# Designed miniproteins, single chains, continued (5): the designs that were tried, part 42

Each design is a single chain, and the fold is of that chain. pLDDT is the mean over its residues in the fold that is shown.

## One batch from the design tools (miniprotein)

Design m17439
Fold by ESMFold2-Fast:
Structure m17439 (fold): chain A 74 residues (1-74)
Amino acid sequence: SAARDEMARLLQEASARIRELMEKGDYDGALQVVDELEARMRELAKKHGLSDDEIEELERTVAALRRYVERRRA
């Protein structure tokens, strides 16, 4: 679906930026990318009329990325 394709692209781009920032020790920058991804995922959900289950999946994906950065910072 168009929503799934857009979600995959956003995740790929965000993951690449997060990895680059973390390699540079910029954990605050990496968390900012996670926040930007969360905002864009909320927009995607509204734009495509995603189901509650699909919205929950997006929220879990963002939460997992945030935890990944936070664990590496500690």
Scores: mean pLDDT 83

Design m17440
Fold by ESMFold2-Fast:
Structure m17440 (fold): chain A 84 residues (1-84)
Amino acid sequence: KEAEALKKLLELIEKLKEMSKLDAEEARKKSEELKEESKKKIEFIQEVASELLEEIEKELLKEGKTSEEAVIEAIEKKLKELEK
């Protein structure tokens, strides 16, 4: 269940990353389309994986890393640990 929530979080991050490569008009259209679905997925992730997200946050703060790449890497690390 928590592994599923982290997978959904990675999917959302990937979609946001793709949107950042679009021009302003395309990004606006995609934002409107995904707004409602993104909200539901974020709430689910927070409900199911809140403790894991707190652990990831503590690890990132401990290492002094706040970049998008560091966040994605930490989430992928936790997901691989849960899939064992």
Scores: mean pLDDT 68

Design m17441
Fold by ESMFold2-Fast:
Structure m17441 (fold): chain A 64 residues (1-64)
Amino acid sequence: SALEKAAQEGTLAGLADATAKGQTLAPGAGASVVGLGPTRGRATVTVGDTEYEYAVENGVATLV
């Protein structure tokens, strides 16, 4: 599934794709994103014509 792909890839683009397909993000507090390190703040990913905003803390991205 798109959600499994997002979890395997650990990317914001993968998470945004899963969200665009109406899939619930898991696990619990979001997904770890490889390469963000200890980054804190917000990240925006555009998929097609839709923007997805994620709150990022300690390399974990959670959809806002």
Scores: mean pLDDT 52

Design m17442
Fold by ESMFold2-Fast:
Structure m17442 (fold): chain A 90 residues (1-90)
Amino acid sequence: SEEEEKRRQFWREVESLVLQKKYDEAIALIDKRLAEEPDNPELWAMKAYLLFLQGKIDEALKLLDEALKRHPNDVVVKSVKTFIENITGE
């Protein structure tokens, strides 16, 4: 479908920016989609992970906690939070 192709193209663009370590540009692209899909846990999880890669650990964890308040059982958000906590020793 056109919706599926647009979703795939979006994630391919995010992946390309991440591979180039253009984290600010990747976050800006995710923020644009979050304005359209504010309750999408996949977007929250990816933004938090990119903030973590920039060394913005407290901001990343705060964003994941807010996402978990909205989706308490989201496996992707929980996995990213656990990964960051294991790396940071928290």
Scores: mean pLDDT 86

Design m17443
Fold by ESMFold2-Fast:
Structure m17443 (fold): chain A 69 residues (1-69)
Amino acid sequence: MRNGLEDLLRYLEESGLEEADVREALRKLGYSETEILAAVAELEKIGAIRDGIVTREQLREAIAQREAM
C-alpha cells in the first residue's frame, strides 16, 4: 500500500467529505501505523496538512506536485 494520498483522496470523494483527519481516514482504509506516519510526514513536508487535517484540493495538488517531483 504505497498510494496513501490517492486512497485518501478517493475516500474523501466517496464519502462526500471536503476534508478529513489523515490518521483516522488511513486507519479506516486499513493502513498500518507505520504507513500512516509516513503519509503524514510526506503531507507535512509538502505543506498539504494542518493539525492532521487535509482537504480534497490540497490532496490533488500534493499528488500533482509529487508526480512532478
Scores: mean pLDDT 77

Design m17444
Fold by ESMFold2-Fast:
Formats: structure tokens, sequence, C-alpha cells
Structure m17444 (fold): chain A 95 residues (1-95)
């Protein structure tokens, strides 16, 4: 494992996440249902939290620190999903 390889992969991850989100937007345009809209909102929030995780992971100095960061971001994601009324998405995410 080289630091350079990790850095390159992390630099490419945001672009990949943005591309996936655009594909979900296209699916929403084809299937304009309340369910599809909720799925898009959940995916958008997930993408945001995943980007925050990747940024903090680069700065983590130990596996314990990384695990703590992952757990905190997961808790925040679940809280935001509940706040948005995406309770069904929470049930699927917890399974």
Amino acid sequence: MTEEERKENLEKAPAFIEEQLKQVEKLLEENKSPEAEREYQAAKLLAKKLLELLEKAVKAKSEEELKKIQEELREELLRELRRLGLDDAIEELLL
C-alpha cells in the first residue's frame, strides 16, 4: 500500500459518486413517483455522508479512529433520514 495510490483512489471517488447520483436523477425523470423521489433524496444524502467519510478517513491515524468516524457518520445519516421522513429508507438501510 502506497500513500500515492490511496490518494489517487480518494481523488477519483467523488467523481464516481457524482456520476452515480446523476444516473439516479435520470431514473427519477423516467419514473416520477413519490417512491423514486424519496430514493433520490436518500441516495443524495448517502453520497454526501460517504464523501465526508472519505475526507476524514484520509486524516485518520488508526483503525480505531476510522471506526469511530464511520459510526458517527452512520448515526448522523440515520438521524437526517428520519428528519426528512424517509423512515422506509432507514428500515432498508438497517437490514
Scores: mean pLDDT 66

Design m17445
Fold by ESMFold2-Fast:
Structure m17445 (fold): chain A 74 residues (1-74)
Amino acid sequence: SLEEQERERWEQTLRELYTTLERMAKELGKEDKLPEAKRAVEEGIERARQAPSVEEKARAVQEGVTRAVDILLG
């Protein structure tokens, strides 16, 4: 179904973000901050899934990613 395809896309996006954050945390020596950074993108994706418009969905993802990167950069 379309709903199943949309869910699969969000799960794939989350997995790709996790891989990126894991590499970044290792490169920066901030693996201790990785769980907090992963939580930030998870919260962003969940807000995006609940958002009513494409613009609000994009904003929620961007906010989650920005927060995760800020956590890893210190």
Scores: mean pLDDT 88

Design m17446
Fold by ESMFold2-Fast:
Structure m17446 (fold): chain A 96 residues (1-96)
Amino acid sequence: APLTDEALEKMKEELPKVEKEDLEEIEKRLEAGEISEEEAELLKELIREVAEKLREALEKLIAGADRKEVEEEMKKFFEELQKKYEEALEKIRKAE
């Protein structure tokens, strides 16, 4: 079923709440000693970049953009983000 513009707007309004909850989860993992401070900062930046890209995608869809084009942009974004994350994580591990 196609998403309505109203449903897309609601998703956009909920996105800051999801971002906040994800950031709080990273903080809990840091406090539990499951991740380093450097890994926590990397994950927080990742969460912020994902949230911003999702906002852009939702705004484009509300504006009547082609769903397939938005999906392809999101796929390329996540592939590039994964590569950047892996490279940054390797640098953190190499630096100790």
Scores: mean pLDDT 79

Design m17447
Fold by ESMFold2-Fast:
Structure m17447 (fold): chain A 75 residues (1-75)
Amino acid sequence: SLTPEEKELERVKEEMKKIILDKSLSLEEKEKKVTELYRKLAAWIRTLDKATQEKALKLLYEYLEEIGKLILESL
C-alpha cells in the first residue's frame, strides 16, 4: 500500500496530468492551474516532519521531471 504522503503526491500528479492533457484549456490557463497546484503541494510538504519531507522531496524531483516531459510533449 502507498503511504498517505505517496497517495497525496500521486493525487496531485494525476490532477496536473488532467490539466496538461485538457484540450479545452489555453496554455495560459494550464500554466496558472498547474502553478497553483504546485504551490499548494509545496506548502503541504513544508508541514511534514524532516524524514518524511526528505522522502517527499526526492519523489517531487522525479515527479517534476515527468510532468516537464509531458508539458513539452503536449506542444
Scores: mean pLDDT 81

Design m17448
Fold by ESMFold2-Fast:
Structure m17448 (fold): chain A 104 residues (1-104)
Amino acid sequence: MASPLEEAIVLARILAEAVEMDLLARRDPSLSPEQIEEVTGLLREFLKLVLDFLNGKITFDEFKARMDEILARLGEILPPDLFARTKGRMDQILQLMRDTYQRK
């Protein structure tokens, strides 16, 4: 079982990654204001998904499936280079959650 401090560190890292993804989208000159707000909405949906998993409302397999749906929607909005970076950050979050919550 992860310590309360270890869980807090994981949550802080997930939040930092989500903020960075939002900032990268807002700095991209190819995105319209409407597309930026859609990306922000998808990142809010992703953070809710993280909380639902941590509160035991969904399984890890459901978390991954829902995360893949969010990534597919982001792939329709984001230019390919920004999408690749966003996917990489989300893959890192998935690995961090697997390592922290799927083993002990």
Scores: mean pLDDT 81

Design m17449
Fold by ESMFold2-Fast:
Structure m17449 (fold): chain A 62 residues (1-62)
Amino acid sequence: MSEEEAEAVADAAMKARLEVYDEIGEPSEEQKEKAAKAVRELAKKGASAEEVYEAAKKALLS
């Protein structure tokens, strides 16, 4: 993954986290772990920033 791709993925994950914090407050530790795992798995597969954003938000809201 390029440095630009890594930055886009990090921004997408942060955007998802901020939106969830605005909607429901601080997620549980379990929800945060699910989100971190999903982001790492997608990044390893070369997923887009959009896919990372969607997966992180879904995990944080579960």
Scores: mean pLDDT 77

Design m17450
Fold by ESMFold2-Fast:
Structure m17450 (fold): chain A 61 residues (1-61)
Amino acid sequence: SVSLEDLLNAVREMIEKGDLVGARNLARDLNLDEARAAELVEAIRNKDLERAESIVREAHS
């Protein structure tokens, strides 16, 4: 299992790099449904760190 801290660090790097492929892969690895996966990708595209972190925290719980 990946730690929550490692996931949050990955999200921060994805936002800095605009890594939408990484965002889709992360959504898959977190077993997000299609709607929530789309929300994560859009949060990363829009550089909305607070929303991206919120989605990851909820999925990791």
Scores: mean pLDDT 85

Design m17451
Fold by ESMFold2-Fast:
Structure m17451 (fold): chain A 87 residues (1-87)
Amino acid sequence: SALDEAIRAEAEEIVAEFEEFVRTRGLLVSPEEVRRKTEEAVRRLEELARQARDPEVRAWLRRKAEGIREMGEWVAAQAAASAGIRP
C-alpha cells in the first residue's frame, strides 16, 4: 500500500540518520548521548511498526529497531572505553 511504502521510506531515513550520527559523531560524544540517540531512533521505528498495515513491513521495522539497539549499545560501549569510562 502507499502507506506501507511511505513507512518504508521514513524508516530508511531514520536508519540513515542514525548511521550518519554513528559515523560522524558516535565516538566524539558521551555514551549517554549515544544511548539517547539510539532510544529516539528505536522509538520512531516502533511507532512506524504500529502504523504499518503489512505484517512483513512490521516485521522488517522490528528487525531494523533491534539492529539500531545492538549498534547503539556497541557504539556506547566504545565511546565509554575511549573516554576511560567503564560501561
Scores: mean pLDDT 86

Design m17452
Fold by ESMFold2-Fast:
Structure m17452 (fold): chain A 104 residues (1-104)
Amino acid sequence: DKKLKEAEEYVKKGEEYVKQGDYEKALEYLEKAYKIAEEILKKDPNNKKAWAILGDVYEVLGDIYEDMGDNEMAAALYRLAAKYYEKAGDLEKAAAALAKAKAL
């Protein structure tokens, strides 16, 4: 699916901007990925790849808040990412996101 690949590329760009400390651009790309995944899920709520993209978006948002020192918000975002990874059927990513939340 071309839209899914586009959303995955936007997540990757968001991650790259987080590493650079450019949170404004990171948020812009994460919002683009979120909107694509949401539109796919409105038509097909069983699309596991779209749920995985939402997990990725919220995990990167958690990374931003953790970098900013907001550990309470970061933990909440990581737990939400874990829930979306569970919907995606990616139990390994769900466990990893939950572990990030518990480490805070």
Scores: mean pLDDT 91

Design m17453
Fold by ESMFold2-Fast:
Formats: sequence, C-alpha cells, structure tokens
Structure m17453 (fold): chain A 87 residues (1-87)
Amino acid sequence: SVFDKLKELIEKYVEELEKNPVEVKDAEKGREIKEETIETIERTFPESEKKEELIEGVERVAELSGYDAEVVGRLKEEIEEIVSESS
C-alpha cells in the first residue's frame, strides 16, 4: 500500500540520519519544505489515522537533519513520487 511504502521510506531516512549526521544547509528553507511535505501527506490521507504516524515521521526526519533543505527536499520528492505511482 501507499502507506506502507511511505512508512518504509521515512524509516529508512531516520536510520540513515542516525548513522550519518549531515551538515545543515539553509534551515529556513528546510522548514518550508517540511510544511509542504506534511501538506502532501494530509491531502493524500485526509481522514486516515495513519496520516498522524507519517506526519510524525516527516517531523522526525526534519529534526534529525537539523531542517537541512537538501535532505528534507529529497524526502519530499520521494514521497511525491510514491504518491504519484499509486494513482
């Protein structure tokens, strides 16, 4: 399912960030991209209890990366690709 793919993707990002800390670039832009990513999840799962779990995961990736725009941007692109492929 789309949910299972997104959950697996987010878990992979968390694991990689815990193993390989990143040098933060443009935290303000990273915060913007995080908010846009959460909006994409909310649009995909508007009435699902599962959206809370995915949103929490995205927030955790953002926090672990120090809101790095490159890391959060890659996560957003991969989330959008998975959502698009499920249409």
Scores: mean pLDDT 81

Design m17454
Fold by ESMFold2-Fast:
Parts: structure tokens; C-alpha cells; sequence
Structure m17454 (fold): chain A 79 residues (1-79)
């Protein structure tokens, strides 16, 4: 459960870190917190970190990606 969420967040963080977009860069600290929470089995912390990342991003396409990621994490958490 946490492992599946961590894998998803690792992919998202890698994509964010390779981006030169300042809006995406602002989300990186929150994404790192979400990943560490997921690695520790803290699913609620992973969800909170993604919600914080979404609050920091103003670009509509990046917001959409984060919302889709958050829904996937919630779906995995419901398993």
C-alpha cells in the first residue's frame, strides 16, 4: 500500500525535479514530504503532502496532474 504510493510519488518527484518550470519547482518540497510519508507507511501524510503541493501550484495543467495523482493515491489507500 505505502510502497505503491511511494513508487507513484517517486515518478512524480523525478518529473518535477527535471522540470525547469518555477511553478513546478515550488511543489518539490511538498512532494518530497509526501514521498517520505509514503515510505514510512503514513498514507495520510502522503495525501496531505500532495494537497499542499496542489495549493502551491498555479499552472492549470500541473494542478490537473497533481489532482489526478491525489485521486490515484486515495484509490490505493482505499485498498
Amino acid sequence: KGDAIAELLEGALHTAETSKNPDVQKAIPALRKALEAARNGDVDGAIQGLEEALKQVKNPDVQKGLREGLERVRAIAAE
Scores: mean pLDDT 77

Design m17455
Fold by ESMFold2-Fast:
Structure m17455 (fold): chain A 92 residues (1-92)
Amino acid sequence: SGDLVREAIELLRQAAMRYLELTRRPSRAIGLLLRVIGLEIDFERSNDYRAIARDVLALARELLELMDIEGIDDPGLRALIDRARSLAQQAQ
């Protein structure tokens, strides 16, 4: 299920980029993007896809919480996060 984890990480990258467009605090989006880069590094160095999938789920949840805190209502961003979560759950 490495393919599911790779796709989930890419969807989180897209979600973080979309969040950067919408947020009033770009530093939050930059922090999320750096954490996505960390997941890409973990994917290349480790075959523990279940651990990486858990980290994807944790990051996706944090992004949803940031959206709620900022009052961001963007269906496209939510769809990216929900798809990343679905793929990561399947990879566990």
Scores: mean pLDDT 90

Design m17456
Fold by ESMFold2-Fast:
Parts: sequence; structure tokens; C-alpha cells
Structure m17456 (fold): chain A 78 residues (1-78)
Amino acid sequence: KAIEYLEKAIEHLKAGDGESGIKYLNKAMSEFMKQEVPSSKQKEVVEKINRAIEHAKAGDYEEGIKYAEEAIKIVKEL
């Protein structure tokens, strides 16, 4: 479910919809925090999602997308 929300966030950011992009990034964070994962990997994913949110709020959707894609890559390898 966290990956689904990250993918939805990327879709909205690519469409220029920062508000919905940020909403889905926050949903991805909430779902990911419910998972039992090694603390080092949890911190890495959390930092990537937080960076995606920060850049999306600043209107930098390209970097927001990049960080969200990096978060997906890490989550898929857990």
C-alpha cells in the first residue's frame, strides 16, 4: 500500500498537482510507518519521503518525484 501511494504521488506531481502529490506522500509515510522493517532502512525511506514532501511544497516537482522514486526502490528491496 505504501508503494501504491508513492506511485499516486508521482502521478500527481507529474501532472503539476502539488497538493494531491503531497497528500499521497503523507499517506505513503503513514502506511510505511505501520510496517516492521529494520530501523536503518526505515530511516532511509522516511528521509526520502520527507525530502519528496519538502521539494513538492517548494514547487520543485522534479526533485520531489526523484525522491519518491528512490523511496519506492528501497521499499521494493525490503
Scores: mean pLDDT 82

Design m17457
Fold by ESMFold2-Fast:
Structure m17457 (fold): chain A 72 residues (1-72)
Amino acid sequence: GAMAERVRRLREEAARLDKEFAQAGNKYGDEVTKAEKESDEKLAEVTKKMGDEISRLQDERRRAEAEAAALE
């Protein structure tokens, strides 16, 4: 039914966000390694940028999961 399709869509969205989260983690992992060789200040900057992006993706993922759970 329509509700099952909506739940499926929301879970697929959450899965896509999980993939984006993993990709962001890999990207910033490389940037962190590079920054560690340069300065503590640069490491802090990269870590903050990574944290902000990952928090945004986590919030979107939790929202999608919460909507799916509310329907089922």
Scores: mean pLDDT 77

Design m17458
Fold by ESMFold2-Fast:
Structure m17458 (fold): chain A 74 residues (1-74)
Amino acid sequence: SALQEKIAALEKDFDDTKKQYLDAKKNNDILSQTKELFRLMSIITELWLLAKQTGDPAAKEALEKAKEELKKLL
């Protein structure tokens, strides 16, 4: 479904952005770290909005997973 595709795309974007954040952290690139961190928060905001609007369990699960992963990065 279009909803499942959107959730999967957001999860992939989160994972790709997380990888870039970790690479920037390893290279001591503070500006790239800040940029990628804001992108991670933006993706979480989109997942939150999607979960709130649809009530879909998959959207809620993706949101909780992303929140836990972000907490571990901070």
Scores: mean pLDDT 89

Design m17459
Fold by ESMFold2-Fast:
Structure m17459 (fold): chain A 89 residues (1-89)
Amino acid sequence: SLLDRFPSTQPAIDALERGGVSRSRARQGLSLLDPGRILDVRVEGDRIVITIQVDMNLTDQQRQYASQNMQQRLESQIGRPIQVRIINR
């Protein structure tokens, strides 16, 4: 699969599996993300928190819109509540 060619996503897949997400769903969801941008994946109860670093300085409004759009797409593929946190470079 495409994710098998991006080893940097493997820790994120493992974290999602520990949180009760199947590896197949984790791979599908994470395929929406640039592997080099994922800093952390944590499971907080029923919610999954994914922290992503961007290579540019976004405004607070831009980060909010980007996180909301990414949360919606990831939730639809992973099937769990997702919170996305975006950190500027």
Scores: mean pLDDT 73

Design m17460
Fold by ESMFold2-Fast:
Structure m17460 (fold): chain A 69 residues (1-69)
Amino acid sequence: SGAETARRSAEGGARAASSGMPGGAAAQLAKVNGGDVITAAEATPTRMTVTGPEGSGEAEAAAGDAGRG
């Protein structure tokens, strides 16, 4: 039940980022995920690496969006 709410919140955050900053935020997120997901999570903060709404930690991603809002 919480997963659905968290997922929707994460999608909202991604959508807002795309609308407000269609290149900046999205490009930065892709760069971090693209480079960091193949590197050791130990080197990079998992929260930033999996900031994407499709991440396994959908609830964590939603929490991040709430803090930013």
Scores: mean pLDDT 44

Design m17461
Fold by ESMFold2-Fast:
Structure m17461 (fold): chain A 84 residues (1-84)
Amino acid sequence: MVEEVEREAAEIIRRAGEEAGLSEEQIERAVELVREAVREAARYAEETGEDLEEVLERFLEQVRGVARRMVEHPELAAEAIASL
């Protein structure tokens, strides 16, 4: 589950970064950040006893929200990614 969500989140951010006109270096850094954020969300679920699937699904919705912001407002793309 976690590995699958990591890949999906990374793909969402990569595509949004390309659409927003980010450099390949910025996209690679953003992908690493979102992968780490997914791992932190999974650890949070384990520590709090919250349902892992629900926590990860909620996080993916946040990632999709960030992706939409990146595409709609490219000038804010790097800052939107940093909020993850």
Scores: mean pLDDT 82

Design m17462
Fold by ESMFold2-Fast:
Structure m17462 (fold): chain A 98 residues (1-98)
Amino acid sequence: SIEFSEELKKELEELFKKILEALKNHDEKKLDELLYEAVKLIDPELAEEFKKNKTLEKKGDALALIVQEVTRDLPEEEKKKIEEEVQKLWDDFIEHLK
């Protein structure tokens, strides 16, 4: 929906790497901060909605949006690998919040 400059793409990719680390480390506070910053680069209006309502469902939606944007220009094989990795990390993260 937004045409990103190369600089914004790099910023989003760096935030995505940090998001994956936050998921691996089960760091909910860091994940919330990083999801907000990444969504703000993609959709500032959605980021403000996310700030007000940080349910697990909304966090999952934010993560899916970020994955969609970072994989937008990648080959289908690479996109599927990243989606699978993120899904596994997200499922593990949710399990550890119980």
Scores: mean pLDDT 83

Design m17463
Fold by ESMFold2-Fast:
Structure m17463 (fold): chain A 81 residues (1-81)
Amino acid sequence: PKPSLLEVFEQLFEEHKSKLSEELKELLRRMIEIYKENEDNEEVRKIFEDGMVGAYTLLSEDRVELAKEVLERTIKKMEEL
């Protein structure tokens, strides 16, 4: 079986765990919570996927503060739907 998109992102963030502040971990938990509450909503899923790709890319480039901003904006977009 192929891993789910959520499992892939969880694995990628585990690999960058040493770079994650408690604040960034809380933002990730919040984002995942909103996604799980709206898993049947295609628009929320697209926003989640785009935000996670953006945040992961920034974390891989050691741009932790920008990754935090991407997560905060993604959460806001998901909550505004």
Scores: mean pLDDT 74

Design m17464
Fold by ESMFold2-Fast:
Structure m17464 (fold): chain A 64 residues (1-64)
Amino acid sequence: PTEEQLEADVLRALAEIYLAIAKKTGDLSAIPKVEELIDQISPLDPEGAARLRKAVEELRKELA
């Protein structure tokens, strides 16, 4: 794997951890950090970034 692929994988894993915590706790305070991570992932893995954006939208809808 390239360094870019490893970077994207790490950032995606971190974003997924924040989303899992937010879903479990009902606390959306971490979502701005997830959005920031998505912006960093987007140029490396646009498909993964799109999936995370959808997950954020669904989580906001569930906890609204």
Scores: mean pLDDT 80

Design m17465
Fold by ESMFold2-Fast:
Structure m17465 (fold): chain A 72 residues (1-72)
Amino acid sequence: VEELREKLKEAIKAGNDDLAISLLTQLLYERTPSLEELGEFLKLATDNKLYNVEFFIRLVIKELGGDPEKLK
């Protein structure tokens, strides 16, 4: 799980939308990340202008009962 988190951060920093979405989906499947952790990924995606990844993370945060506007 920790290795997936690090790979996801690297994919976001590299601007690889497809890989980032794939890794985030795998992370969600193996265990539910915390809202704080999702907020961290949301901020990284926003800072790196990965709009598809940002949008996907916002949807996940809402699905888990969080507010993505408060976590960025």
Scores: mean pLDDT 77

Design m17466
Fold by ESMFold2-Fast:
Structure m17466 (fold): chain A 83 residues (1-83)
Amino acid sequence: SEAEEELKKLEAELKKLGQDRSVPMRTILEAELRYVEALVKIGKYKEAYVNAKSLSTLARNLGMFDLAERAEKIAEEAKKKLE
């Protein structure tokens, strides 16, 4: 599916970003946010919830409250699908 293809592209992008120390932390976290959004689209709600909660905590600790709020919203959406 299109969502599964998007997930594979995001996994490859995250691997590439992890190898480049010149990439700003915000760019890495925004890529992680796209990854957890893609997990929701393909129905991996438990994995999406766990990753979104971790991302929210990390973003908040770094003062990136906009990313933390976006990640928390995804976590809530994923949790509702598990209920």
Scores: mean pLDDT 84

Design m17467
Fold by ESMFold2-Fast:
Structure m17467 (fold): chain A 85 residues (1-85)
Amino acid sequence: MAMERERIEELEREVELYREIAELAKAEGAEAMAAFFGRLAELKAEELELLRRYYEEGSISREELEARLRELEAEARALLEEVRS
């Protein structure tokens, strides 16, 4: 539990960092970069919510957690591939 809590806190910091980058990019008129980091922050926030539901609330199964995490990972990879193209 303590170790999982620390990982959740680290992920929270990552979400805030990506949101900050997206806001800065938007302020500078870098719309594509703002959209990219904004989406990445949303995917990380969903991952964070899933981890909380599993580790803190016990409201979802391990199988459900793993399936949803794989879905989010695939979406993140697709997003990264789009930027690299």
Scores: mean pLDDT 80

Design m17468
Fold by ESMFold2-Fast:
Structure m17468 (fold): chain A 61 residues (1-61)
Amino acid sequence: LSPEERVFRELVDHLRALYEAGRLTPEEVRASLDSLLAMASTLLSPEQLDRLRAYIDSHRP
């Protein structure tokens, strides 16, 4: 796993933890994930981005 891909996974895990703790609404989580994926699309390869999307789908908040 690349360092960039790892950082994005850690951000996804952090958003999930904040949602589970009641610190973010479902709308805020969605907006944050959309922003994260938009940033990832400019920094990650298509293959890395597909793996990140699969990770998010497997660990949906």
Scores: mean pLDDT 80

Design m17469
Fold by ESMFold2-Fast:
Structure m17469 (fold): chain A 93 residues (1-93)
Amino acid sequence: SSEFRELLERARELAEEVKRKYPENKLAQRGAELILEAVELLEQGKTFEAEVQIGMARIILGVLKLIGDEEAAELMGEAIDLVDRALALLQAS
């Protein structure tokens, strides 16, 4: 699906933006890395492994929100939502 591929590319772009904008924020860096790993796993059809990675990214997102890193949290939240939408497309088949 072109929609599936587009969602994953947008998620990758947002995760890479987090890594660029917040290089000293170790939590934001780890969350972005987990999203990038989830995207790569989904491209390989490893849906369960991708769900584990994105679940860990959601925990980090929660911590970023709690400590007030709102801009990093917003970008990560958007990337996670795009991955969730891609997962939903696979389940709707």
Scores: mean pLDDT 88

Design m17470
Fold by ESMFold2-Fast:
Structure m17470 (fold): chain A 69 residues (1-69)
Amino acid sequence: MSDAELDSIRITVQTIIDDKDKFLAFLRTVSTLPRDRALAMLDVALKEAEKAGRKDLAAEVQAELAKLL
């Protein structure tokens, strides 16, 4: 995945970080992607959730990561 794609994903996650329903919808979409792309997007989502102090969202991302690892 390109740096530009990762930056776009980071901006998207930051935009929806205060909306749990939108964030969970994002995670559901990510789970339909190829494993390598899903892992990269989930890594960005986890870091942004941790940065925002959203432990609930970080736990949801960790659950999705566990399915791929």
Scores: mean pLDDT 84

Design m17471
Fold by ESMFold2-Fast:
Order: sequence, then structure tokens, then C-alpha cells
Structure m17471 (fold): chain A 91 residues (1-91)
Amino acid sequence: MYTLTIKIKLKDGREVTITLELPETVSKAELVAKLRQALREAGLPDDVIEEIVANVEKELPDEMTVEQAKAAILRGLKKVPSVESVEVELK
């Protein structure tokens, strides 16, 4: 099991930290479900959650390694208009 810690800074000044626990390989459906849940638990509004999920989902293959998941999440989050910066750590 790997821990992926994602720090998102929004242009409105809000900062959110989410943590995803991932196996070595993960499916697109499983990663999307875990990401959506973590963003809800962090208190983001539904419109922001769905904007983030849509941009990340466009970067995801059907099956991926945890390293590919990290890279895809970074690419997707950088394309979200309301996001100022992102940091992602894998352990």
C-alpha cells in the first residue's frame, strides 16, 4: 500500500490536503472514486470536486501504476482553472 498526499492551493486562497491510499496498480474507476471521496471529506463544494475529477480523469489510463497515478493527478490538477498550485508526495 502506498500513500499519496496531495496539496491543492486554490486561487481564492483556500488550501486543501487530501490523502489517498493506493495499491501498486489501480484502475481508473477505483482512483476516480477514491479521489472524489477524499475531496468531499476535505470539504470542497460539489462543483469544484466535479471540475477536478473531470480534468484528472482525462489524464488517466484504464489501468495504471501508483507512479502513473501521481503523474496523471498532477497533470489534471494543473489544468483546473480554479487551482493555483499543487504538490504531490508518494510514500
Scores: mean pLDDT 86

Design m17472
Fold by ESMFold2-Fast:
Structure m17472 (fold): chain A 60 residues (1-60)
Amino acid sequence: MTPEQLAAARRAVRQAFDDLGNATSDEEKAQAFKRLSEAYRALGDTENAKIAEDAAKKLE
């Protein structure tokens, strides 16, 4: 993974957390958790990616 890809993934994690804080519906929160899961997978953090994915499924 390139340093640029790592920086992009870390930015995506921060954006997903911001989206979660601004989400007003369970649907918006589920979408933010899905983005968070994708960002963690890009970082190679499969454990946190699964936790975020499971959180999204609870809201669907």
Scores: mean pLDDT 80

Design m17473
Fold by ESMFold2-Fast:
Structure m17473 (fold): chain A 80 residues (1-80)
Amino acid sequence: MTAEQQAFIAAARATLAADRAVLEALRADPSSPVPQEVLDLGEARLAAAEAAVAEFLALPEKTDADFEALVARLLSLAAA
């Protein structure tokens, strides 16, 4: 991986960890106006993004094509 690709992965992992903390905080707040359906959609997308990053990190060889596929997947999940 290039330094730019490594920086992207580090930033993506930090963002996903922050998003997980926000989701847990919203679930713990009984006064939150966020509907359960919105929380469930957020959970599904976050879990899919976490899985995509974990699968990429588990690859013994990380090609540019694998990295491009990960970026495309993360952008698709963010847009949905």
Scores: mean pLDDT 83

Design m17474
Fold by ESMFold2-Fast:
Structure m17474 (fold): chain A 56 residues (1-56)
Amino acid sequence: MSLVELALEYARKLGIRTTEELVAHGSELAEQLEKETGRKISRLEAMLLALRGLRA
C-alpha cells in the first residue's frame, strides 16, 4: 500500500468527507500515519497525501 492510499484509508476511518473536515482532523491523521509508517509526518504532509488520494 502506498502512503497516499494509507492516508486516504485513515481519512475515511476518521469520517473525513470534505476539505474542512480534513483541516479539522489533519493532526489526528498525521498521528495515525506516523504510527503506521514509523516516520515523522507533519499535519500538512498528511493532508496533502489524503488530498492526492482524493484526486486519483
Scores: mean pLDDT 78

